# Designed miniproteins, single chains, continued (4), part 67

Each design is a single chain, and the fold is of that chain. pLDDT is the mean over its residues in the fold that is shown.

## One batch from the design tools (miniprotein)

Design m14314
Fold by ESMFold2-Fast:
Structure m14314 (fold): chain A 88 residues (1-88)
Amino acid sequence: SRAAREAELNALGKELAKAPDRAGALAEFILEFARRFPERREELAARLRREVAEARELLAAGVDLSAEEREQVLAMIAAVERVLAELE
């Protein structure tokens, strides 16, 4: 059922949130979401492409971020782009 799939994904999300590699944990969560909700795969990919484009535009526009925050955002963008390649 949808509720069972949502519960499994929520449990996975809680476990992945404990991981020190946050970018890797995000990638794992997105891939597991795509596996459990294949009917939403195209919608998910389109949304992630928009979010990556928006994040890159914000970085280019000179968002006030520390060097550490900028590195973390870039790592997250790279992880999402790798996931998008996997979803093709």
Scores: mean pLDDT 77

Design m14315
Fold by ESMFold2-Fast:
Structure m14315 (fold): chain A 67 residues (1-67)
Amino acid sequence: MSREELEKLVEGGRTFVEILRANGADEARLAELEALLDRAAQALKSGDVETAQRYVEEAVAAFEAML
């Protein structure tokens, strides 16, 4: 996955967290998603695309578990 794709997924993930919060989702689960997205963003900032991809994949799995 490219750096640009990962940046868009982190941005989209943050938007989805806000939508889920507005719709009354469990705050503990939202905090878990936010932590994973923050770790992905930090990895992208440091140029570690592989670590960022791993955290994005973990965030997607955590999000799917909420649906």
Scores: mean pLDDT 81

Design m14316
Fold by ESMFold2-Fast:
Structure m14316 (fold): chain A 80 residues (1-80)
Amino acid sequence: ALEYAKKGLEAAKKGDAEEAVRYLGLASSRSKTLGASTSSGVGALAGAVGLAVGDPEAGAELAAKGAEKGIEAAEKGKMA
């Protein structure tokens, strides 16, 4: 999940919305198996990418920030 979330963030930073959606979708799907804390973070990532589709410039920044928060939440789960 974390690996796909990081790849989705990189794609979002490049403005590649199609690749970002694909990787964040994979991260979200895997987070359902890993539990609520990672699912919540990756759900925020998916929402941010959805916004990016409607507003490319502002959406890309929101997608990147959402991805960072989702990755942080998943990493905190691993550190416990």
Scores: mean pLDDT 57

Design m14317
Fold by ESMFold2-Fast:
Structure m14317 (fold): chain A 73 residues (1-73)
Amino acid sequence: STHTVKVTLRLPDGTVVELTITFDDDGRVLSVEVKKWKGEPQPYPELSVSSTRPLSPEVRELILKEVSRFLKE
């Protein structure tokens, strides 16, 4: 079976990044979709993660890499 996790990162400049990660029952990442748009500027970055399943180390590492990349740029 396949499972999906959605990650939404909101940046102070108003940039919103949505990651949709699809993974299998072994926690292997199958696909990643990245959507970006411009929302309202806000004083602090916000991160939300929505998943119906526990996240594997591979999925967690991918989320951390993507979030860190956007926070540093």
Scores: mean pLDDT 80

Design m14318
Fold by ESMFold2-Fast:
Structure m14318 (fold): chain A 55 residues (1-55)
Amino acid sequence: MEKEFLERSIKVLKEQIDLLKKAKETATPEQQARLDRRISALEKEINILKEQLEK
């Protein structure tokens, strides 16, 4: 398994979460709900990738 690829993927996903969190600060309640779902999906993906790094 390519550790470098997994580490880079995690970094990119974390950067996307940070951008989505910033977008939430100016978002409407409907947009915040959509952003929260996207953030949750990305956080789950990061956890899966972290588990693969530990295997």
Scores: mean pLDDT 82

Design m14319
Fold by ESMFold2-Fast:
Structure m14319 (fold): chain A 64 residues (1-64)
Amino acid sequence: SADEVNNRFLEEVREALDNRWSPEEIRERTGRLKREARRVLDPADADAFIGVLDDVTEGLIRRS
């Protein structure tokens, strides 16, 4: 399940890097991933994952 969340995240980042997503779409997609991470990961792992996700999301939005 953690591997599935990580693989989904990497695929979504690749799609965002193709400049096919607006900032709003990036926020919506990362919001879904944050909810999934909190459901399937241990709290400490979820917090670490969400921290990385927030940093990547900010970078993608600023780059776009």
Scores: mean pLDDT 73

Design m14320
Fold by ESMFold2-Fast:
Structure m14320 (fold): chain A 100 residues (1-100)
Amino acid sequence: STAKEQALKAKYAAEAAELRARMEANPDDIEVQAEVVARRTVLLIEMEAEYRGEKLSEEEILERALKRLEEELKKAESISERDKEILEKAIELLKEELEK
């Protein structure tokens, strides 16, 4: 691994921990939970692209993040009504970001 790869991995871990803490601090706030899910998915796509050496536009990252969340919603056999609402709101947030 390069120093850059190690730095990105460390940054990803720290940011993921911050997002988890935000979600846990706001357990009843569906808006906050949806924002965390959306942002976490975007960061995951960015990290995957960086590790693969892909140069993606902001729009391409958002489109991949949106597709990932839509696929997760479709694959969920048993999901609470609250978790489904959070995931649906996260999808809406990514769609709005693509529209600006």
Scores: mean pLDDT 82

Design m14321
Fold by ESMFold2-Fast:
Structure m14321 (fold): chain A 90 residues (1-90)
Amino acid sequence: DPVSPEKVEELAKKMAELAKKYNVPIERFVEALRLLGGLYDVLSDEEFYKRVSELYGENVAKALLEFHDYVRKNKISQATVVAAVKLLES
């Protein structure tokens, strides 16, 4: 799937909105997503929630689960997700 700057910016804004919604610092949201986001498709929602909650706290786990639900519903490519994470880290 093509990666567009506009779609990357839109997704980065959504990540910031979710971090704010769950009262999570954006830097912590991005760190958790970078390190643990790949587990969403490997683990059940319950196992993912437990793993993320233990490492980063329940609010981060809730934010990441809602983010991955958004990504799936909107058919956002993994390349676009990686680019949005990199944008927020810079």
Scores: mean pLDDT 82

Design m14322
Fold by ESMFold2-Fast:
Structure m14322 (fold): chain A 85 residues (1-85)
Amino acid sequence: MSLEMAEKIAKKLKEKGLEVEILVLDESKPREEQLKKLKEAAEKAKKKGYKSGAISDDMNEESIEEVIETLIKLKEKVLLLARVK
């Protein structure tokens, strides 16, 4: 998802008392560097009990609301993946 979308989701989740981290991937960086960062972040998130959030640039507002409701219900630590550039 875009950084703007990830920030909006994170704000709503934090307002409901959930722990949220945003992982930002810079698309201007080499693919190998992006994959390494993603792998390292995934391993750290797993150790801390974070669950992956939705990763989609095509999600509409309705789909985002549904994901937010599910995450709130589960009271899980959430990792959102955002892409920039």
Scores: mean pLDDT 69

Design m14323
Fold by ESMFold2-Fast:
Structure m14323 (fold): chain A 107 residues (1-107)
Amino acid sequence: MSVEEIHRLASEVADEVAAENSDVVAAVRVRVRRIPGTNRFLVEITAVGKPGAAPEEVERVAREAAERIARELEKAGLKVLEVEESEVYMSPVTGLPAVTVTLLVEN
């Protein structure tokens, strides 16, 4: 799979999760990056909370999005090798609470 194919699939799932959790999150964003010289990709999934959202609820939404994205990537024939979850942080772009889950995937 290409970076664009992974990004499209992950973003479609992220948009569904954001719509289902519109009371908690302003957006669920996806960034996909290929590790140079490898068949491996970093899929960064960021849930951005609404003003006043509980940190634990933003974490829950980020985790839900990552789990659903991982399942769809595995159905597409990728392997999920590692999962890393950030602590809750303030987005430097929006000033809103955010959580990033990073998937290391192999094609």
Scores: mean pLDDT 88

Design m14324
Fold by ESMFold2-Fast:
Structure m14324 (fold): chain A 88 residues (1-88)
Amino acid sequence: MLQQLLQELDALARKLGDAVRNKDWAGAKKYAQQIRDVVQAFVAQSSDKAAGAQMLAAVDALIKAVENKDAQGVLKALAELGRALAAL
């Protein structure tokens, strides 16, 4: 299950990165929302409350960066999400 989550998040992160590079902020918002939905579903089934809180905080930062059209903020939020996942 964790390996499938990592593959799904990696695919969405690549699509988000492509959208940001192309200044497709509508597409970036769609992929960021899909990342949020995947992370929220995983956290709801997880017993690790600390890792779950870190993942949700990273997703909140990601959504905010996309809404602000902040490409550097998107990269930082994705790195934080990756760190939270590595702590699992």
Scores: mean pLDDT 82

Design m14325
Fold by ESMFold2-Fast:
Structure m14325 (fold): chain A 80 residues (1-80)
Amino acid sequence: SIEEEVEKLLSLLDKETQEIFRKKYEEAMKLFEKDPMKALEILKEGVAEAMEKTKDPEKQKAIAEEFGKLINAFEKEVES
């Protein structure tokens, strides 16, 4: 589920970066019904910021992998 993928992604982030990502995620979810493409853009921006703040290449790779799963879950709901 989307919620499970969000929690997995958050577990890879420090507390400060988790707060930043949660704010972007909430913004994206508010727009999801009205403008799903813009919601996805905001979500992608949040992930890019989280990756920049991690500084660890192994963590960045794990974040990218979990983000891919989250985006796939969102796209499937848009197509439904």
Scores: mean pLDDT 77

Design m14326
Fold by ESMFold2-Fast:
Structure m14326 (fold): chain A 83 residues (1-83)
Amino acid sequence: SAAQVEAIREALEKLGLPTSLVDELTPGQIALLYSQLQERPVTKEEFMYAVLASKVGELEANARVAALIRAGDEAGLQALLEG
């Protein structure tokens, strides 16, 4: 909804992230992030994960994150979630 999109834009602005990132989110990820925002602040890493999951799906996003954790590749994990 318009209210969910607006709440996410405000959260992105508070984190210093581009508000245009909301346009990269699927409706499902928008609803999930909005639900989380009702309970607690959402982190930059959680927003970047939502962008990744919107692009490749949650199963593939989780597989990529898990592979980097297993490898102990902290720099690669940061790059995946930041870029």
Scores: mean pLDDT 79

Design m14327
Fold by ESMFold2-Fast:
Structure m14327 (fold): chain A 74 residues (1-74)
Amino acid sequence: MEEEIERLIASLPAALRQLMRWALAELRTLSPEEQLRALDGLRVLLASMRDAGEISEAAYELGLRILDLLKERV
C-alpha cells in the first residue's frame, strides 16, 4: 500500500479505519471491473454514514479522497 494511503487511513476514526483496511484487502481479490463497482458501493456507504451522523463531514471527505486514490490504482 502507498505510504500516502496508509497515512490517510490512520487519520480516520477507528470504525472507518477498520472499514477501509478491510476494503483494501477485499479489493486485492477482485478483478478491475469488480474493484470499480466495489469502490462505487463504498462511496454510497460513506454518504449513508455521513447522512446518518455516524461520521463527520471531514471524515467523509477524507474517505472519498482515499477511494479516489484507490480508483487511480485500478
Scores: mean pLDDT 79

Design m14328
Fold by ESMFold2-Fast:
Structure m14328 (fold): chain A 95 residues (1-95)
Amino acid sequence: MEEAREYAEKARREIEERVRAIQARLREAGAKYPEWRGVFDSMVDTAQSVLEGARRKLEEVSNGSLEEARKAAEEALDQVRSLERAAEATIARAE
């Protein structure tokens, strides 16, 4: 239980930091390529939704088993990795 909570909190911090980094990069790209601003704004909103979903899921498993916390963290981090790749690909297309 305590180990599950600590694991979930550590994963939450990593996810928040990575999502904020994605959002910052997308906002910078939107300023540099204003014709793509609508696309980047949409991706910022998607990243925010992923963060909120991850927060809810990790909170739900924080009182569960360590295995449940690991699975939730892995799924959330997979979504963050997908967002990072999508952001990089979209910025490359705007260049």
Scores: mean pLDDT 85

Design m14329
Fold by ESMFold2-Fast:
Structure m14329 (fold): chain A 87 residues (1-87)
Amino acid sequence: MEGTYGGGVGIDEDHRGLGNGTGTGPSAREAARQGAHDGAKAMKENGGTRAIGVGSDEGGQPGYAAVANSDGTVIAEAETLAEALAQ
C-alpha cells in the first residue's frame, strides 16, 4: 500500500508552507511517518523547521498524518492532519 503527499520542503509551522514528503508503507500510519521523515530531510536542506506526511489506504482514503521537526523527529501524529497540527 502506498501513501502520498509530503514533498519534503518545510517551513515553520506558523507559516504552514511546503513541508511535505511522499509517504509509502504497509499502512496509512507508516506511510505518514515515512513521509514526515523524508520531508524533514529535504526541509533541512531548505531551511524549514517542520515537515508533514500524510498516509492513505490503497483506496486513496486519507488515514493518518504525522509531523516532524527538521531533524526528523516525529512530534505529532493523528488520524487527521488538523489534529496532528494541533499537537
Scores: mean pLDDT 57

Design m14330
Fold by ESMFold2-Fast:
Structure m14330 (fold): chain A 78 residues (1-78)
Amino acid sequence: PRNPRKSIEERLKEAKKLAEEIFGKKFKSNEELVKALVDFVNERTGEEVSVEEVIEAYGSAERALLYLVPAVEAYLNK
């Protein structure tokens, strides 16, 4: 992506599409997607992070997705 300015809506759609590709399934809600990403990161890193804490820290599930999806992608491409 060579667009220096993406709206939150555009980035969220891109993040959801990427996550669906990574996990091979559709998610019912943004919170379910955050949970899948948090579980994935915890399994790989040995961390013990709560979905509720992540959502609260970012202020919303949507914001958490904007950070977690690219982190998981970067980890898989390493």
Scores: mean pLDDT 75

Design m14331
Fold by ESMFold2-Fast:
Structure m14331 (fold): chain A 70 residues (1-70)
Amino acid sequence: SSKKAARVTAAALLVVGADITLEDPEEGKKLKEELEELLEYAEKVLEEEGADLPATKKLLEEVRKKVEEL
């Protein structure tokens, strides 16, 4: 389904974002805003469908911590 495809895409983008090391604070701020939007989207989808993606939920928690440190 289109919603499931969007979930997989959002999760993949969050994982890629978590592996990025930023040296420019201004770029970090922009990426932080974009990653926060993706996190909110992914969290909303998980809330709507329940806890059927435990590995994704764990990754979201780890990415959230990294994003907060940007």
Scores: mean pLDDT 63

Design m14332
Fold by ESMFold2-Fast:
Structure m14332 (fold): chain A 90 residues (1-90)
Amino acid sequence: MKKKKASKEELEKKGKEILEKLEAAKEDIAKYLMEEEGLSEEEAKKAVEEMIARLRGLIEKALSLEPEEANYLLEKLKEAVEETVELAKK
């Protein structure tokens, strides 16, 4: 069963796992952007770095929210990251 109140530790763990998934795929995402979108290596690296920074900011904002809202936003971020990673891996 889902807990009616997520602990700060559980939410921080979810955020860390989401960020680690995106960081693990950063090279694959950069390559995808270069090959499919026609970005230069520098543009692709900037786009990935911006994506990671944006995700980190969203995770920090989520962790400052009420537990239910934080959990909901983190689950949505996890879905988006997993979709991006799968797309980049081919």
Scores: mean pLDDT 79

Design m14333
Fold by ESMFold2-Fast:
Structure m14333 (fold): chain A 81 residues (1-81)
Amino acid sequence: LVEEILRLIEEAIELHKKSDKPEDKAAAKVLEALREALRELAAQGASNEQIAELARIAADVTKDEELAEKLRELADRLAAA
């Protein structure tokens, strides 16, 4: 689940990086920071709830509704585990 969440965040980063719009560049930077925070928390043995919260924030940041929905579904599954 954590690896799947990281993969979707990376897909969102690449999507935003393909755009030259200032808002997309800002979103990509925020998503990159969230990816690093999630990796650090996972490495430190953070709870599933803490990791799920970062995935939900990433879903709110991305402009891609399909990626956002998948991130929220994985976050809910992780929080329930």
Scores: mean pLDDT 85

Design m14334
Fold by ESMFold2-Fast:
Structure m14334 (fold): chain A 93 residues (1-93)
Amino acid sequence: KETRLLILAETLKNISEIVKTNKLSKDQLESIAEALLTISDELEKLGLTDLAAEARALAEEVRAALEAGDLEKAQEIAAEGSARLSKKLEEAA
């Protein structure tokens, strides 16, 4: 479980770096929201219900910004949220 949490934390850190260093399309940001939902499901399977809920909420925030047509806001939410969630997962490991 500890090793799995560290892998998920590293995945979130990598998502944050990719989003910060690249200008992403709407489709690419939708793919990131899907990845965040997958991370939420994995956290739920680990019994980390609160962290799973945070990952899901982050995915929903990204999608809401995309629905509003605000790609810049969607990137900012995805980058900052993924970095923040990564740190929380490291603390939980």
Scores: mean pLDDT 86

Design m14335
Fold by ESMFold2-Fast:
Structure m14335 (fold): chain A 87 residues (1-87)
Amino acid sequence: SMEDELLAEIEELLAEIEELLARARQAIKNGDLVTAARYLAEILEKLGEIEGLISKLSPENKEKVRKRVEELKARIEELEAEYQAAA
């Protein structure tokens, strides 16, 4: 279904963000703040794509995905704080 396709695309974007979060954190630890900033920009762009896809979901599926997105946003905010502290 269209709904299943949207959920699959969200799952793919979530997996991509997980990889980028790990790479950004490694760049911060290595003192490569330019590379870390690039990964953070890519993460925020993909988060925007996820939010766009969520807007198209049924209310039931929006509720199911909301917790995962809230947890992801918290992890991104923590990474942004780590970046700012290192800058």
Scores: mean pLDDT 88

Design m14336
Fold by ESMFold2-Fast:
Structure m14336 (fold): chain A 61 residues (1-61)
Amino acid sequence: SMADVERAREFLSSFGFHLSDAEAAAVVAATGGDLARMRALAEEVLSSENPSKARLLELAR
């Protein structure tokens, strides 16, 4: 839903990831909208040598 997309965008922006609606929808689809799973993805990306939005989206495939 659009509410899940907005929630995901705001949540991931707190980690420094600024997603479009389409990018946020992909993350919601991959995580089932679960904030704990989104946090785990964000933390995995941020612990990598080259943290980026593109890497977050690769892991959300």
Scores: mean pLDDT 83

Design m14337
Fold by ESMFold2-Fast:
Structure m14337 (fold): chain A 63 residues (1-63)
Amino acid sequence: GPPPAPPPADRVPSDEEIQALLDWARRTGASAEELRAIAEDLREQGNDVGAQRMLDLAREREA
């Protein structure tokens, strides 16, 4: 049979998924470091807008 397909490596998350991440971060009190790590991952996936939103929240937490 054919080999199993690998999971998609390059998927841009939807705005709904970004909103869910922001909601989770606010609920759990995620650190600025964690938010920056998520933003970097989003940027690598080509979602610069989502990455910027995460960085804005991280900066707010550090200020």
Scores: mean pLDDT 71

Design m14338
Fold by ESMFold2-Fast:
Structure m14338 (fold): chain A 108 residues (1-108)
Amino acid sequence: SGLNVPSKEELLKANKLIGETSEKIEKILREAGASDGQIGLITGSVRDVINLGVLNKASEEEVREAAKVTADIIRNILDSLGKPEAGEQVVKIIEEATEKAIELTKEV
């Protein structure tokens, strides 16, 4: 009874936010000319940020710092593709998803 396992509701909330966020960013990334490997790296990093907040109960500061690292990766990839404006669009989406992940960790 000392096992701290994510609840079914927490798993469903995390998976829904990951799915909705990934669909939005994958579309922008594909239109910008990102490779499947680059898309996988970015969506994987976004999943890890959301899971850090919702499932792992990390602090708001830790979740925001992870999101900042992910944003830097996105900017670097999209800049290398000559699409910095697409990078900023994706960063906005992950910043919104990060705040939603933080809100999902609060007991209301």
Scores: mean pLDDT 81

Design m14339
Fold by ESMFold2-Fast:
Structure m14339 (fold): chain A 65 residues (1-65)
Amino acid sequence: VEEIRKAVEEYSVDGKLSGEALKELLMSFGVSEERAQELVDLALSALGEEISAEQAGSLVMGALA
């Protein structure tokens, strides 16, 4: 799970990710574009326009489980 933490940190700015950064992060782990967009839309509707690095990491782990 070290790769997920490193990737989240690389895509984060001041500990936060935009929806676009989260989508790119998910796709970098092999999540399809359609699924990545669905997860981003769900996260943004629940968490707002920016997602914390901790929340992004949890979403990536959930998508891969």
Scores: mean pLDDT 76

Design m14340
Fold by ESMFold2-Fast:
Structure m14340 (fold): chain A 74 residues (1-74)
Amino acid sequence: MKKFTFTAKEDGVLHLSGASYDVTLNGKTTKNFTGEVPVKKGDVLEITLNDEGKPFSGVLFAPTPDGEEVVGVF
């Protein structure tokens, strides 16, 4: 099962799609989640893919003061 852990460098929104995920935000777990997770700078996230045989699909958007989006794909 795929599992990802990261620390948010900026305020932003993590978009999770295509499968069900367990999301742990600063030690608090939401199970069987799909959708948007608002994150703040310094937040620690752990994401577990629940569906066997499906790819992990997650995109992190972090807007800048100039309106530029920083996009990370997992």
Scores: mean pLDDT 67

Design m14341
Fold by ESMFold2-Fast:
Structure m14341 (fold): chain A 80 residues (1-80)
Amino acid sequence: SALKFVPPTAEQEKALKEAEELVKKGLEYLREDTEENRKKALEYFKKAQELIDKNKTTELAKKVVEEAARGLKELNAERA
């Protein structure tokens, strides 16, 4: 397995939680389904991806953020 017995750093834990909150906020904006909210959601998803990648928190968390951002990008393409 690729897992290591290493406790996560405080910085990594903070980054993961922050990224999760950003994804959640992005999804909350999509609940109202407006153009402005979709743009805001995309920005939150981008910030979450950057935090995960910068701090190498987990591959799984990065994949979740990428899927959310991809979905929003597909929705944005439908409008134009």
Scores: mean pLDDT 65

Design m14342
Fold by ESMFold2-Fast:
Structure m14342 (fold): chain A 73 residues (1-73)
Amino acid sequence: SAELEELAKEVGEKLAGILARYPELAEEMKKNREIGLKNPEKSLEWLKKAKEYLEKGDYKSAALYYSRVPPLP
């Protein structure tokens, strides 16, 4: 949906600059990607959670929730 695509772009752009400073999150993000692949119907919910944590400054939680969303086309 347009909402999913717009939110994914917004959160992804904001996290990109932050994640470059936290390479140690890569392994946990990989594990969360596997959770996302098993529950694709929750993608919008996880993006909303990622945005909420990002706004609160919890970059680790934001990154892990964002990693559960499959790459958009």
Scores: mean pLDDT 78

Design m14343
Fold by ESMFold2-Fast:
Structure m14343 (fold): chain A 94 residues (1-94)
Amino acid sequence: SEMDEIVEILEEMKKRIVEAMKEHNVPEREIASYTALFDGFIEEVRKLKLSREEVIEALERLKAALTAEYEKKAPELAAALSKIIDETIEKLRE
């Protein structure tokens, strides 16, 4: 059930990220692309049985990528996404 807990935490992160993107008027096609990437990552976590530490490392890279993408064009979204990922990492550390 540790794997189910990790996946539940990641599914909640995906939901929060999608909601934040919608609130900041990110185009539907772009949201769909990120949703597909998150779904692929969650599937990989299940198939490879990634540890909490490996998942946290991947989320730190995701945070860096999303902040780089949005920091200049949508700074409020970049801050919201960073916060969601940081809160997700904190839940995984518990």
Scores: mean pLDDT 89

Design m14344
Fold by ESMFold2-Fast:
Structure m14344 (fold): chain A 78 residues (1-78)
Amino acid sequence: SSREQLVKSMLETIVRIMREEGLSQEDIDEVRDVANFLLSRPDLSLEGAYQALLDHVSSIADKETVERIRKELEKLLK
């Protein structure tokens, strides 16, 4: 579905930025697991899935990394 493809594109963008910003493979794998969990729960709205994924990234990454991710994800959602 377009929703599933969008969540996967968001995950790829998040993973790329996290790697560029020097986050660990363990942190990256945790974010991937959260994204897979959200993909298995299609009862969530697209906005709800976006917010949940961004909130989880915010618990792992610094403010500058989160802001960079938010800016790139906005390009995918427009």
Scores: mean pLDDT 78

Design m14345
Fold by ESMFold2-Fast:
Structure m14345 (fold): chain A 71 residues (1-71)
Amino acid sequence: AEEAAKAAEEAAKKAVEEIKKALASGDAIAATGGSLRAIGDAIQTTLEAGRKSGGKEGIEAGLEAMKKAGG
């Protein structure tokens, strides 16, 4: 469960950084494309880590970590 939370938190922080970087560019198209991809990657990482770390409990811990990271 903690493994899933850690992986999801790192993925979510990376996604937030990508979103902030795109927004700083002032380019709405870059922000949209980059943000959607980063969010998708974070979700996939969370689901994979959750599956390996205890199924439902791992996924729940991962989602909570994403919430804390602002994703």
Scores: mean pLDDT 65

Design m14346
Fold by ESMFold2-Fast:
Structure m14346 (fold): chain A 79 residues (1-79)
Amino acid sequence: TEEFRRLAERGLEAGQESVRTYGREQGLSEEQIEEAVRAMEETARPGLEEAAEAGDREALKQAINRGVNAGLEKADKLK
């Protein structure tokens, strides 16, 4: 459980950083970048909690990927 929580935390941090990097490269403001990061987190969170309870690494990766895609989509809409 703790190992999966750590993996979820690291995955979330990596996903957040990917969205921040993309937002900066797209010329977004810090406010817009944090809005995109929030979209990533809110999209990833339910799947991350479910995956952590199930001990499912693939579900965890899927949740992070869905979150990152949502964050990138939000970033594109903000510019």
Scores: mean pLDDT 83

Design m14347
Fold by ESMFold2-Fast:
Structure m14347 (fold): chain A 80 residues (1-80)
Amino acid sequence: SNEELIKKVKEVVSEVLDEEAVEEVEKILEEMIKKGLTPDNIVEFRLKVLELMKKNNIPEEKQEELLEKISEIIEEYLES
């Protein structure tokens, strides 16, 4: 379900981002789900999350780790 996808993404981003930034990621994710989980929309989502992490001064290594975890969650959801 869309709620399970949102919950899993929020759990991994909460390890790195504050509550306000997590809510922003949730909104970006909900917008992507409404538009459809196409490759182009997934790339746009990843770029928006990356920009948000840069604004919050997250180190590049943690940025890459978080984006990889998010991609794994989305891929698992699409394969279900």
Scores: mean pLDDT 84

Design m14348
Fold by ESMFold2-Fast:
Structure m14348 (fold): chain A 88 residues (1-88)
Amino acid sequence: MEEKEKLLKERSILLDRAAQALLDGNTPEAAVLLRKAAEISEKLGDKTSANILRRLAEMAADPSLSPFEREVLAALVHIVDALDKLSF
């Protein structure tokens, strides 16, 4: 339980930082943070969240993203974080 709790907290922090980076227009940082969160999801056995987060990271790395598209991606990141917190 201790290791799982640490991984869940670390993932939540990475997702919050990634969403903020997207809102700030720092798409390269957001992509890195989302990839790290996906790796933690794999360690947790959460393949669905890992696959979603990897796709969001690929989308976040696109330099052509409009401000609106970045806000949508940030909202999706918050939805993933919220679902992970509710699933127990």
Scores: mean pLDDT 81

